Designed miniproteins, single chains, continued (5). Designs and how they scored, part 110

Each design is a single chain, and the fold is of that chain. pLDDT is the mean over its residues in the fold that is shown.

## One batch from the design tools (miniprotein)

Design m19825
Fold by ESMFold2-Fast:
Structure m19825 (fold): chain A 85 residues (1-85)
Amino acid sequence: SEKLKVVEEGIERLKELLAKGGSDEEIREIMDETLNELGEILSKEKIDPELLKILEDALLDLANGEIDGEKALEYLEELRKILEK
């Protein structure tokens, strides 16, 4: 699935950045790119309400500057679990 690939690539990028001691700003940039790419794919398909809610919650936290490395990984892992069905 293209959606699953986007989320898995986002998780990998976050893990690499965290291993290198990346900043919260760099973490939020990866989250912004990943969530926007996922949202674009979802806009072309029938939207899963569970996916949409998690995506909206993640985008809101991102907009409010409330995303750190742990929270970023939690959101992407939650999205991944739903997309693996």
Scores: mean pLDDT 84

Design m19826
Fold by ESMFold2-Fast:
Structure m19826 (fold): chain A 64 residues (1-64)
Amino acid sequence: SLEEKFKELGEYLTKMKEEGIRDYEKIRKKIYEVLGIEVSDEEIEKALEDPTKFLTSLYLKLTS
């Protein structure tokens, strides 16, 4: 389900943030594999800064 996909990404992005991992290509690939969307470097920066805020905004956009 979409909710399960967002949970998976939330856990992934939180881990990347906590570990200080800033591999934008790896993160972009994971987002694409889970949600089928392309994201910019600026969006990845926002995702790492605040995973919850990023995913909430993205969920709203995808369900509208």
Scores: mean pLDDT 85

Design m19827
Fold by ESMFold2-Fast:
Structure m19827 (fold): chain A 63 residues (1-63)
Amino acid sequence: SSAETKAFLQAQKDQVAADGDRTAERLASEAYKKSPAEGEKVRADLQAIKDAALAKFDEIIAR
């Protein structure tokens, strides 16, 4: 694949990571107000979803 396509996908990956981090922090903080355990669970679950999405970008970029 072209270097331009890889650069574009890397930029999109970085944007997805940044957007995911902002959403995760907001949702985890709201859950934390109800229970610290719920906040930590939400944070962990959203981190796992983010990691899976970023891994998929890496798989496509490496092709």
Scores: mean pLDDT 84

Design m19828
Fold by ESMFold2-Fast:
Structure m19828 (fold): chain A 84 residues (1-84)
Amino acid sequence: LEHPILAMPEAGRLAGLKKYKEALKLAPNAFLALGAISKDDYKKAKQLIKDEKYEEALDLLEPYVPKIKDAGAQEFFNDLKNAV
């Protein structure tokens, strides 16, 4: 289990620096720490990122963004979508 909501500001910063791969690597761990994602989808998202299938990883995570109900999560996800 990762350290929580703190991953969202860092992911946004990395996305702003065109480091979308690094930002995206933080997303599954942040969603898991917030309890917003299932363990199965978490494993799938991590595997997609490892396989460099970033668009598919974003598609998998997208339904979970509203469940977090965090403005930072919405901004973070939009930054990732715009970078990919």
Scores: mean pLDDT 65

Design m19829
Fold by ESMFold2-Fast:
Structure m19829 (fold): chain A 104 residues (1-104)
Amino acid sequence: SSELEELLEEVDRIIELLDEAERYVQQGNIDKALELAKKALELAKEMAEKFPDDKALQELYENFEELYKEMEANRDDIKLIRRNIILMGAGATVLRMLYYEKLK
């Protein structure tokens, strides 16, 4: 389960980045929020490339790309940016739960 432990550590980093991004949105600092969301996307990409057979992880990465692209296209829409960061965080939390279920 060393592979599963590595996946859990990286998912926890993604969740921490997105929680911090949400705090920056609440403070009106959209540039920092998007920087942190981009770091979360880059980590998800690295994980997806390293574990190509993990379907849940591939879906997380595809969803992160779409949500991030929508935020970049709508930088002035604070409600959309907040929604999409929350959705990214929710997706990462579900993936973490699935990995814990496998850690038996």
Scores: mean pLDDT 89

Design m19830
Fold by ESMFold2-Fast:
Structure m19830 (fold): chain A 94 residues (1-94)
Amino acid sequence: SIEEEVIEALREMGVSEEEIEEARELAKDEEAVRERMTAALEEELELTPNVTEEQRARALAQIPGMVDEVVELGLVVAALTALYIEKRVRKKKE
């Protein structure tokens, strides 16, 4: 499957088996994956400086479509993406 090919590529890029296993566990609940990815993307947008209100509104409107596209690639890939964005958001707050 495309998802397993992407996961193999991520392993070659240094994503750990522990991170992949965490993503596989999260991927068992599609709604949790969608909610966490949406929340993380919205929070990252809120932390982005020099964005106009119009640009912010357009970006927010794009989030559901972005989540759908990543979920269509596979729930494990979507879960890994959500965890990665959450990690990036946490680093921006530190």
Scores: mean pLDDT 83

Design m19831
Fold by ESMFold2-Fast:
Structure m19831 (fold): chain A 80 residues (1-80)
Amino acid sequence: MSPEQKALLLLGEFLNLVMERWSEEKRQEFVDLLKAGGKENMEKAKKMLIDELEKLKEEGLISEEEKETVVKYLEDLLAA
């Protein structure tokens, strides 16, 4: 797999895990930010996701390297 394909697969897996961990209200907040769009809303959505990934890493559910791979992919995606 290419590094980009690996990052995308990890992002998908982590999004599923994050969505299952978040309350329905927090999931709706995230989805609403994505639907609203724009740089500010996308940055808020990114921060919500990165904050939860940090918690997953602290709990030992994901590695630091996996977290960094997904965070870099999100930063690159939003910079485009």
Scores: mean pLDDT 80

Design m19832
Fold by ESMFold2-Fast:
Structure m19832 (fold): chain A 65 residues (1-65)
Amino acid sequence: SEQEEMRDRLAKLVLTYPDISEEKRLELVKAVLEYPEPIRSKEDLLKLPGVGEELADALAERLGL
């Protein structure tokens, strides 16, 4: 599904993002995969635990949101 593809892309981006600590990276990947709501916008990224404005902006740009 589109959401499964989005979560896979987001998880891969988090795993390779240079400005995230390894510990925070693993926590974020788990949160993304377990998050029950759809991810369609920067606002949805901000709902993820541990995602602040700066990280949400960077991820949204890389995901084309």
Scores: mean pLDDT 77

Design m19833
Fold by ESMFold2-Fast:
Structure m19833 (fold): chain A 89 residues (1-89)
Amino acid sequence: SMLDKAIENLTEMLEKAGVTKEDIAQAIERLRKEGVLSQEVADEVLKMIENGASIKEVLEKLVELAGMQAANALAKTAIELRREREKAE
């Protein structure tokens, strides 16, 4: 479906940018603090990461709970955090 392709495209973009599960976890916490993600949604997807979920599985769950806009916000924030880390080197 178009939704599955969108999630696959985001996953590939994040992997090519060198985004790690650690970057995803930090991005979730930032979006929670900014009020973009609720505490409940943030806690759910962070637990998935701790239990070994892939970036794709986290994006799929985030779309289910908070919609595609939340997944796009997560991807953007994770890439920004990755770039900040690279500039600090």
Scores: mean pLDDT 86

Design m19834
Fold by ESMFold2-Fast:
Structure m19834 (fold): chain A 85 residues (1-85)
Amino acid sequence: MPSPEQKSEIIRHLQEARDAAEAGDFEAARRHLDKALETIENSDLPPELKEVLTDVINEALRAVERGDGERAARLTQGAIGLLTG
């Protein structure tokens, strides 16, 4: 079972990435998305959830690379939703 601490760490990085993307701080957004991916890979989350989260976060990273902060923030919020509901 994934620990509450693992989920909280992933959510924290995703929230920081969302806020950074909304602010146009793409450097910070990328760093936090990378940390979220690292934490997900090393977590005890179900494999199907890891796959979906990884896909969504990689789409958010591509949006950051294109300078699309609005899309990056929406995708990151979607990933948070998968972890909280």
Scores: mean pLDDT 86

Design m19835
Fold by ESMFold2-Fast:
Structure m19835 (fold): chain A 92 residues (1-92)
Amino acid sequence: DAVEHLKKAIEHLEEAKKAAEAGDFKKAVKHLGEAADHVLRAAESLPKEKLEEIGELLQKAVDAAQAGDAKAAVEYAEEAKRKVEEALEEVE
């Protein structure tokens, strides 16, 4: 179910944002990875361009979190969340 996977991706992106804001970058990376897994499970229901865009933003968020850049990690996670919410509207 693409709708349920996209909703879970949004939940994990919110948890990643909260973890990054708290300075828990390991937890932020874990939640970003779980969001990516859920987006991938919805991939057949999404345009390739949207999937690539979300993937790029998730990777930028992971890179920022691994670098200890809380501000960049939060900003990329929020942008990825916005794109997942747009994708959810397209499949719902």
Scores: mean pLDDT 89

Design m19836
Fold by ESMFold2-Fast:
Structure m19836 (fold): chain A 95 residues (1-95)
Amino acid sequence: SEADKLLEELREIVEKMEELVREAIRKYEEGAPKEEIEELIKKIKELLKEFDKLVKKLNELEDTLSREQALELTKLMARALAISSEVFLLERKLK
Protein backbone atom coordinates (compact mmCIF):
# COMPACT_ATOMS: atom_id res chain seq x y z
CA SER A 1 0.00 0.00 0.00
CA GLU A 2 1.01 3.67 -0.31
CA ALA A 3 1.02 3.93 3.51
CA ASP A 4 3.38 0.92 3.80
CA LYS A 5 5.77 2.53 1.27
CA LEU A 6 5.79 5.84 3.18
CA LEU A 7 6.33 4.00 6.50
CA GLU A 8 9.28 2.11 4.97
CA GLU A 9 10.79 5.43 3.74
CA LEU A 10 10.27 6.92 7.24
CA ARG A 11 12.01 3.90 8.81
CA GLU A 12 15.00 4.23 6.44
CA ILE A 13 15.35 7.95 7.26
CA VAL A 14 15.14 7.28 11.03
CA GLU A 15 17.78 4.52 10.79
CA LYS A 16 20.08 6.84 8.77
CA MET A 17 19.61 9.64 11.33
CA GLU A 18 20.37 7.26 14.24
CA GLU A 19 23.60 6.18 12.46
CA LEU A 20 24.62 9.84 11.98
CA VAL A 21 23.83 10.68 15.65
CA ARG A 22 26.05 7.79 16.80
CA GLU A 23 28.85 9.05 14.50
CA ALA A 24 28.47 12.64 15.77
CA ILE A 25 28.61 11.53 19.44
CA ARG A 26 31.65 9.32 18.72
CA LYS A 27 33.45 12.24 17.00
CA TYR A 28 32.62 14.54 19.93
CA GLU A 29 34.03 11.96 22.43
CA GLU A 30 37.21 11.56 20.30
CA GLY A 31 37.78 15.35 20.27
CA ALA A 32 37.15 15.80 16.53
CA PRO A 33 36.98 19.38 15.14
CA LYS A 34 33.73 21.22 15.90
CA GLU A 35 33.19 21.79 12.15
CA GLU A 36 33.08 18.00 11.45
CA ILE A 37 30.43 17.47 14.15
CA GLU A 38 28.40 20.49 12.91
CA GLU A 39 28.44 19.03 9.35
CA LEU A 40 26.91 15.78 10.70
CA ILE A 41 24.29 17.78 12.66
CA LYS A 42 23.43 19.66 9.43
CA LYS A 43 22.84 16.32 7.63
CA ILE A 44 20.63 15.08 10.50
CA LYS A 45 18.56 18.30 10.39
CA GLU A 46 17.99 17.89 6.61
CA LEU A 47 16.81 14.30 7.22
CA LEU A 48 14.48 15.51 10.02
CA LYS A 49 12.98 17.98 7.50
CA GLU A 50 12.42 15.12 5.00
CA PHE A 51 10.90 12.99 7.81
CA ASP A 52 8.39 15.78 8.58
CA LYS A 53 7.43 16.04 4.87
CA LEU A 54 6.79 12.27 4.65
CA VAL A 55 4.71 12.29 7.86
CA LYS A 56 2.61 15.09 6.33
CA LYS A 57 2.12 13.04 3.12
CA LEU A 58 1.10 9.99 5.18
CA ASN A 59 -1.47 12.07 7.13
CA GLU A 60 -2.95 13.35 3.83
CA LEU A 61 -3.74 9.83 2.52
CA GLU A 62 -7.46 9.16 1.92
CA ASP A 63 -7.37 5.74 3.65
CA THR A 64 -7.24 5.48 7.45
CA LEU A 65 -4.08 3.83 8.79
CA SER A 66 -4.50 0.33 10.24
CA ARG A 67 -3.76 -0.13 13.96
CA GLU A 68 -0.40 -1.75 13.08
CA GLN A 69 0.52 1.12 10.70
CA ALA A 70 -0.48 3.73 13.32
CA LEU A 71 1.67 2.01 15.97
CA GLU A 72 4.65 1.88 13.56
CA LEU A 73 4.23 5.62 12.81
CA THR A 74 4.04 6.41 16.56
CA LYS A 75 7.26 4.43 17.20
CA LEU A 76 9.05 6.19 14.31
CA MET A 77 7.90 9.61 15.57
CA ALA A 78 9.19 8.76 19.07
CA ARG A 79 12.58 7.76 17.60
CA ALA A 80 12.71 11.03 15.59
CA LEU A 81 11.98 13.00 18.80
CA ALA A 82 14.85 11.16 20.57
CA ILE A 83 17.15 12.09 17.66
CA SER A 84 16.10 15.78 17.91
CA SER A 85 16.83 15.70 21.67
CA GLU A 86 20.31 14.18 21.15
CA VAL A 87 21.10 16.83 18.50
CA PHE A 88 19.94 19.63 20.85
CA LEU A 89 22.16 18.29 23.68
CA LEU A 90 25.16 17.87 21.35
CA GLU A 91 24.79 21.44 19.97
CA ARG A 92 24.66 22.69 23.58
CA LYS A 93 28.00 20.94 24.32
CA LEU A 94 29.66 22.51 21.22
CA LYS A 95 29.12 26.08 22.53
Scores: mean pLDDT 89

Design m19837
Fold by ESMFold2-Fast:
Structure m19837 (fold): chain A 102 residues (1-102)
Amino acid sequence: ARRAELEAQLWAAQGEIGAQIDALVKKLLEEGKLDEVPEIEVRPLSAEEVKQLLEELKNSDLANPEDTARALERLLQIQATISAAIRDGDVERLEALLEALK
């Protein structure tokens, strides 16, 4: 089924994003800055917003803890968006998100 195929691909992408989140959390912990990360407001994102955040992440050099915290916030928002889309099962939204994640 098309939905099941899209969900499987998004679960794989979510696994990669989760690994990146874990790496950034570890970096902040090693720098003693994890407690300085504010509570992250997570809201539903569109596929276009996800694509924009991914471009911002690609251009980030993680030069300081503040950049690392921002990258973490962006990845958490993307992860939450993927989880919500999979739960809701909207095939059109799943396809749009998968395309944005390429």
Scores: mean pLDDT 75

Design m19838
Fold by ESMFold2-Fast:
Structure m19838 (fold): chain A 112 residues (1-112)
Amino acid sequence: STIEDLPAGTELVVEVEAATEEEARAKVDAATAELNALLDDPALRAQVASAGATALDLAIYAAEHGLAGFSHAADGVSVSAYTTEDGYGVGTASFVTPADVRVVFRVRLPVK
C-alpha cells in the first residue's frame, strides 16, 4: 500500500530525536527513504525530502540560537520551530497530499 492509498484525514508523523546533528541527519535520511519507498508519485517524494530537510534545519537553528516560537502556514505547508525549557531545539515541517494525508517531520536536538 502507498501513502496515496491511505484514508483521507490520516496523519503520518516522523519523530526524530538525536544527540547530535549528524545522528539527526542520518535518522531523517533513513525516514525519508522509508516513506519514499511507499510513494508512487515523484512529486510527493520530493515534498517528503523537502519536509525532512526543513524540519532538520529548523531544529538545528532552534538548538543553536534559541527560539521562543516560530510558525508559518501557507498552501497546505506548515513549519514551526521553538526551543524547549528542558534544553532542546525542535523543528517541524508538514504538508498535505492531494488525498488529504498529512505528512509531518518533527526533529528534536539538544541545545549546544
Scores: mean pLDDT 84

Design m19839
Fold by ESMFold2-Fast:
Structure m19839 (fold): chain A 90 residues (1-90)
Amino acid sequence: MEEKEKHLKEAIKAFEESLKGVRELVERSSLPEEVKERLLEAIREAEKKIKEAKEALEKGDYEKAFELLKEAEGIVQEALAPYAEALLAE
């Protein structure tokens, strides 16, 4: 049981760091301002889910924490997929 908590904590932390990097990529990109606004909104929604996942983890609800993490990942994936090449291009 402790291993699940450790793995979820590490996964959540890794995803939070990823969100920070993605935000910086969006802000630095040459995408239209309207597109940037939509992507930043998706990042904010993912951040909300991560906060909820942390709260669930603190309460020992590992299943809920995992589902919230998956929801946050899905939000980012769906929003960013059409722009992935533009965001990752140097």
Scores: mean pLDDT 80

Design m19840
Fold by ESMFold2-Fast:
Structure m19840 (fold): chain A 97 residues (1-97)
Amino acid sequence: MSILEYIESLPSEEEREKLLEKLKEELEKLAKEEKEEVKENEELNKIIEERREKIIEILEKVAKKEMTAEEGIEELKKFEKEHEEEARKVVEEFEKK
C-alpha cells in the first residue's frame, strides 16, 4: 500500500492533515540533503525544489479528497519519469569539464 492510499484511507480530516504535515517536514529535509550534495549546480537545485513542490501538491490534493490516491500515484509516476530525464541531462552537462 502506498502512502497516498494510506492518506485516502484515514477517516478524519484531522488525521489526514497531521500526516500531511509530517510528510511535508520529511520531504523538506530530504530536499535540503539533496541540495547540499549539488550546491554548485543551480539547475539541479531548481529540479529538486520543483520535485518537492509537485509531491506536496499531490499529497495535499489527496488529503483534501480533491484527488484519488490512484490519480496521485499516476501523476507522481509521470512526473518522476520526466524529471529523471531532465535531471540526467543537467548532470551530463555539469560533468563536462
Scores: mean pLDDT 74

Design m19841
Fold by ESMFold2-Fast:
Structure m19841 (fold): chain A 81 residues (1-81)
Amino acid sequence: MTPEEKIAQIEAARPAVAAGHPGALDYLIELLEKSEDPEVQVAAARALGAARDNPKAREHLERILEKSTDPEVQEALRAAL
């Protein structure tokens, strides 16, 4: 899956993430943690921001922020928290 395809999947998942759907949350967390592409990590972090009140989403956002060295990814993660 290309970065563009991953971003398209993230955008398609946004309504389900906003609704608190567990499968959509798990999918975005997986992309955020396993993606090596900063564009995909930024898109996943922004989409997860819709579920920041979810403790699981918040914990994973904080964990990736601690590991991230990319300023754009760090900015998206801080905005999502």
Scores: mean pLDDT 76

Design m19842
Fold by ESMFold2-Fast:
Structure m19842 (fold): chain A 74 residues (1-74)
Amino acid sequence: MLSLEEKERRLLGLLLEIEANRDDLARVEALLAEMMEIIKELSPEDQARARRGLRQLAATLPPEVRALVERYLA
């Protein structure tokens, strides 16, 4: 089981990889799936923060990436 600090570091790494691979939708989907597995292990408060951060990042990325993010957060 990852510590909270390790989970936060991994989530940040995944966010950076999503931005770096924003033109590869299949890669973005795989990264989002991995991110959601980590997020579901967090407290409800930390899940809400992570979901908010992901939406904020997605707002700066192409519309197709934002649509994928909203699909995973539904």
Scores: mean pLDDT 78

Design m19843
Fold by ESMFold2-Fast:
Structure m19843 (fold): chain A 92 residues (1-92)
Amino acid sequence: MSPDEILAKLFAEYFPDLAPLLTEEDRVKVTGLIIMRASVETLRAALEQDPSLTPEQIAAVVAAYEAMTEEQIEELANRVQEALTELKKELS
């Protein structure tokens, strides 16, 4: 599994209702921005660069991020780190 596949898979696990609305590339991007604690404005601007996304889909993703606690963001970040560390061991 690639790093991008890990990020996309974790997005689908944390946001199963939103995952079908986004491309794999957008899921990777959103997961990366969340674990980096990007501002809501940064996340919105990044999603607005994808012309396939509706304003309603962008608003749903932003609302989901705003609803996350710091504990949930830290849990997601830790799961990403663990999965990436395991992948690096397999590729070594």
Scores: mean pLDDT 82

Design m19844
Fold by ESMFold2-Fast:
Structure m19844 (fold): chain A 79 residues (1-79)
Amino acid sequence: MIQQPPEELEPNRVLSAAEVEALLARALEMYLSVITDPEVQARLRELYARAVAALRAGDVAGFLALAQEMDALVREALA
C-alpha cells in the first residue's frame, strides 16, 4: 500500500502548465520502464511529445485527448 502509481490528472486540480508537463514526463518514464514493447514505447513517446506541444500551444482539448490516449494505452498494455 505504500507504493502507488501517481494519478494526478484529475480536473479538480488546477495545475500550472509546467507542473502538468512534469507529471507527464514522470508518467512517461515510469511507463517506459515497465512496458518493454517497442511499438507501445514509440507510441507513448509520440503522444507525450504531442501533448506537451499542444499544452504549450494552448490547445487544451488536444492536450486532454492526447493525455487520455496515453492513459488508455498504458492501461491496455498492462492488462
Scores: mean pLDDT 74

Design m19845
Fold by ESMFold2-Fast:
Structure m19845 (fold): chain A 59 residues (1-59)
Amino acid sequence: SQMDQLIEAATALVRANPRVADAITPEFLRAHLARTHPELRPTDEQLREAIARARAEFA
């Protein structure tokens, strides 16, 4: 699903940059996805949910 793709992308960002995990914003994730997964059309709510789930995996 699209949400699974968003969670994977957010999780990869947290894994790559754990020091800045708390600073990842929906705007940052959207900009990242525009470059890496341009086919995705996430809402701000979906971006916030994906970031929250990614952070929970590495809390």
Scores: mean pLDDT 79

Design m19846
Fold by ESMFold2-Fast:
Structure m19846 (fold): chain A 59 residues (1-59)
Amino acid sequence: SREEVEKRKKERQKAALEKAKATGGDLSSINLRSIDQTIADLRKEGQLEAAKVLEERAG
């Protein structure tokens, strides 16, 4: 269902953030509303490497 797809999307976002943290960033305070918004927030904070990791997994 659509709800299950969205749930798995959020799970992928969390997994991608875990990988992004491996770049040396702390992402626990970042909004997880949308992966594209999270990428934008990371870039705004100067965590460009973490943003790249999420971008590779989101699109």
Scores: mean pLDDT 66

Design m19847
Fold by ESMFold2-Fast:
Structure m19847 (fold): chain A 62 residues (1-62)
Amino acid sequence: MITFTEEELPAAAKLLQERFGEKRVPQNLSQLAAMLTAAELRHPEKSEELKKELTEIQKKAE
């Protein structure tokens, strides 16, 4: 399961904006998780690409 820190929140929010056109900025990790789930459900064709980019964000966190 992909777990984000508060440090990763801006990078994940930018990913949502760039890949899914999301206009809302998540205020906390719970909002980020809900928005990511909604984005995957709305755009299943992008879900595999999303998973790759989320994994890269985690790897970049040290």
Scores: mean pLDDT 67

Design m19848
Fold by ESMFold2-Fast:
Structure m19848 (fold): chain A 59 residues (1-59)
Amino acid sequence: VKKEELSDRAQELFDVTLKLIEKEYEKNGDKEKYETRKKQALDFAYNLQKVRNLPPRPV
């Protein structure tokens, strides 16, 4: 999923996690690890958002 697909709350969660991932990348310089962790953070934020705030039914 893309960041733009996240709700405001899920995006905040992603941003917090991304900050930690960026610190790790700055220290290690491992781009593949950075990309993998970033994807995991997006998926986690999206899944948490889905559990707490299901999208409204189309009316």
Scores: mean pLDDT 69

Design m19849
Fold by ESMFold2-Fast:
Structure m19849 (fold): chain A 96 residues (1-96)
Amino acid sequence: MKVAVTIKVRGTPEQAERAVDLALEILKEELPNILATGKVVLPDPRDPSKAIGVVNVLAEATLEEAEKAAQKAVDKIRSEFPDLDEISYKVSEQDY
């Protein structure tokens, strides 16, 4: 089954960049059969001292495997960057 994992963080630009790199590394280690990866860090349009980081991974995996990978990434990011303003994830099945 194809699954998409998205992890979103908000913090300083340095925190956001480091957090998305760590998230992508963990997702690449935990997910089997990765089909595509993407990461982006953009300034927060409401507060240019802050940035929003997003990691997207498309993989051929079960929803359970994807949830476990996402949770592991989020837990590690929270441990390494306790001062992040926001961290969230979404896992969805892809029909394509």
Scores: mean pLDDT 85

Design m19850
Fold by ESMFold2-Fast:
Structure m19850 (fold): chain A 98 residues (1-98)
Amino acid sequence: ERRNGAFSASARFQVPDPQKAAEALSKELGMHVSESPRAGGLVASANTSEGDQVRVALRPDGTADVEAISSTTKGLANQLVDQVTSIIESLGGKRIDP
């Protein structure tokens, strides 16, 4: 049964253009972009060679939800979020708090 030993990090952003954000994440970080019919918008996702995961849900309203999961350290989960943050902010995206 599933161990509660994974580390997670998350962030939320407002992006001017969700399509351009998805294209940049695909080009710069090699993330796979797919449509999310149930949630609306796009999902960009990647797995590292270490088995860590990062996902970005890009909604039509310009909200971007970033989540990273690492089985090794909290610092590595934070680094994955920071990589996505750098790309989003380079496109005029801004971090938002709930």
Scores: mean pLDDT 77

Design m19851
Fold by ESMFold2-Fast:
Structure m19851 (fold): chain A 80 residues (1-80)
Amino acid sequence: SKLIEEQQKINKKIEELIKQGKEEEAGQIKIDVGKKYIDIGNEILTKGPQTKDAIDFGQKLIDTGNKLIAEGKKLIADAA
């Protein structure tokens, strides 16, 4: 999946930023990516085919997006 490949690249960039002490920047990237995943997941659920695979994928994107936002907010809070 192209989304999984992009997530892996973003995760590697986030790890590098954390190692550089740029935890606030890393957290903001997680929040921004999480919001995009929620938007894509909602579009799949509202405008996509009503197949089990499409519904499961859309829900997984929303769940992943919410997790990324929570993790990003924690990184920013811990950096302050």
Scores: mean pLDDT 84

Design m19852
Fold by ESMFold2-Fast:
Structure m19852 (fold): chain A 98 residues (1-98)
Amino acid sequence: MEKEVADGMALIQVGLGEILAKRGDYEAAVEAYERAVELLEKAGVPAAYALLNLGKALAKLGDLERAREAYERALRDARASPRYAHLIPEAEANLEKV
């Protein structure tokens, strides 16, 4: 199905974003996470984990407004899916800091 292909491509983009963020390349990490979010949302799949990582990278760049938006979207998706409920405490904690 389309969602399975999007999940695989999104996983590659999340992995790329994580590597870039570890290198301190937060601008490139944001681009990778944004691509992951786009792929997941087009497929109708919750993007909670990608949105949480996007928010963290944006916060590192000092883009607190976009970081807040990403965390709020991550919370919405995590609350809508039992699979991602474990991300709720981390998203809430990060939202309080931006």
Scores: mean pLDDT 84

Design m19853
Fold by ESMFold2-Fast:
Structure m19853 (fold): chain A 65 residues (1-65)
Amino acid sequence: SMEALEEAAREISRRTGLSLEQARGIATLIADGLSREQALALAQSQGVSREAAEEAVEIAERHVG
């Protein structure tokens, strides 16, 4: 749901320091059914650190995975 995606984005932003737009992007990848590996690769290709990307994907999976 859009509400779950927004909850994921807010938690990702708070925990990782990523912008809300960047956090929403990562949450959307998981909501759209991308694997953890694919989401991590895409986030890192856009300049997100591996540590932040891993935490963001874990949070996204709890809310929308």
Scores: mean pLDDT 87

Design m19854
Fold by ESMFold2-Fast:
Structure m19854 (fold): chain A 89 residues (1-89)
Amino acid sequence: MEIDELIEEAKKVANEVIELASDPEKRQEFADRLIKELQEALKNKDYKKAIIASVGLRALDLMAEGKPKEEVLEEVIRHAKALYERIKK
């Protein structure tokens, strides 16, 4: 798993969450999708996909807390890197 690809995917998911900021119904659908993707990824031992789903859920939490877009992007990149380091043994 390449860290640069992981960061790019994390930024993509975070931007999708940010674009949904004005629609709570679409955000709930996205959250439900990410939870399902996380469960499937863990079942299949797809840790890259599990990390991406986890950072998407983190972005949703930060948006719900009213964090600005820039802080959301910085935090999801940080979270993705932290999760990557935990599985890279």
Scores: mean pLDDT 79

Design m19855
Fold by ESMFold2-Fast:
Structure m19855 (fold): chain A 67 residues (1-67)
Amino acid sequence: MDRPLTPEEKADLEKLVQNLLDKGYITEEEAKEILSLPSVTAALSRLFAAVIDRIGEELEKEIEKKK
């Protein structure tokens, strides 16, 4: 149950990805990978995976730096 991204959805995804990149939740490589995916489900799944991985890494660094 997956469909291709419409031009409007791709523009919205690009804005979301840029916002997350600006906040440091994802890398430039992850952003490019997400935006290259042709389907809504694939793009969103990759985006969430990247954000979760980054949050985990940042939490570990924050805990270490507070010591």
Scores: mean pLDDT 74

Design m19856
Fold by ESMFold2-Fast:
Structure m19856 (fold): chain A 87 residues (1-87)
Amino acid sequence: MKALEEKARRAEAAARASTNPEARAALEEGARDLREAAELLKDPSKAALGTGRALRGIGLILQGRLLAEAAGDERGARAALEALGGL
């Protein structure tokens, strides 16, 4: 639970570090999905929904990293990679 919240916080930091608007948007959306997943996973009856939201959030953070790399935003790309690390 707290691990997803920590990942969301790192993704939010990566979004702030990113200079590419598309990468920033993907990282912010990914962070939101991870926070929503953390809330859903507090209820065992919502485990499938929470897991799906967490996977979507991870995918968006990866997309943000790739968009930052494509734009030459090394700082944003490294921050996004840090957010993915330990998932």
Scores: mean pLDDT 83

Design m19857
Fold by ESMFold2-Fast:
Structure m19857 (fold): chain A 85 residues (1-85)
Amino acid sequence: MSVEERRAHVEQAARRGRELAEKNPEEAEKIRKSPLTQRSTELLARTLQERTGLSPDRARELAENAVIGIRMGDREAEEHLSAAL
């Protein structure tokens, strides 16, 4: 899989998370503030930088939205992220 294909999958996972957050902002905010979400976001952002060459800021933004989507139960976000790694 190319770096461009990995980035596309990460962006799709993050987009799913953003869409869910827009539909349920209270639940998304609770998840975002969770220490577990913060730790998962940090670890994933580092992995995305290593695997895709994304900048630290962009990797963190995409990681946070992807983690939120997954923690809200979105299977498609989980599948896209799995494909990127």
Scores: mean pLDDT 86

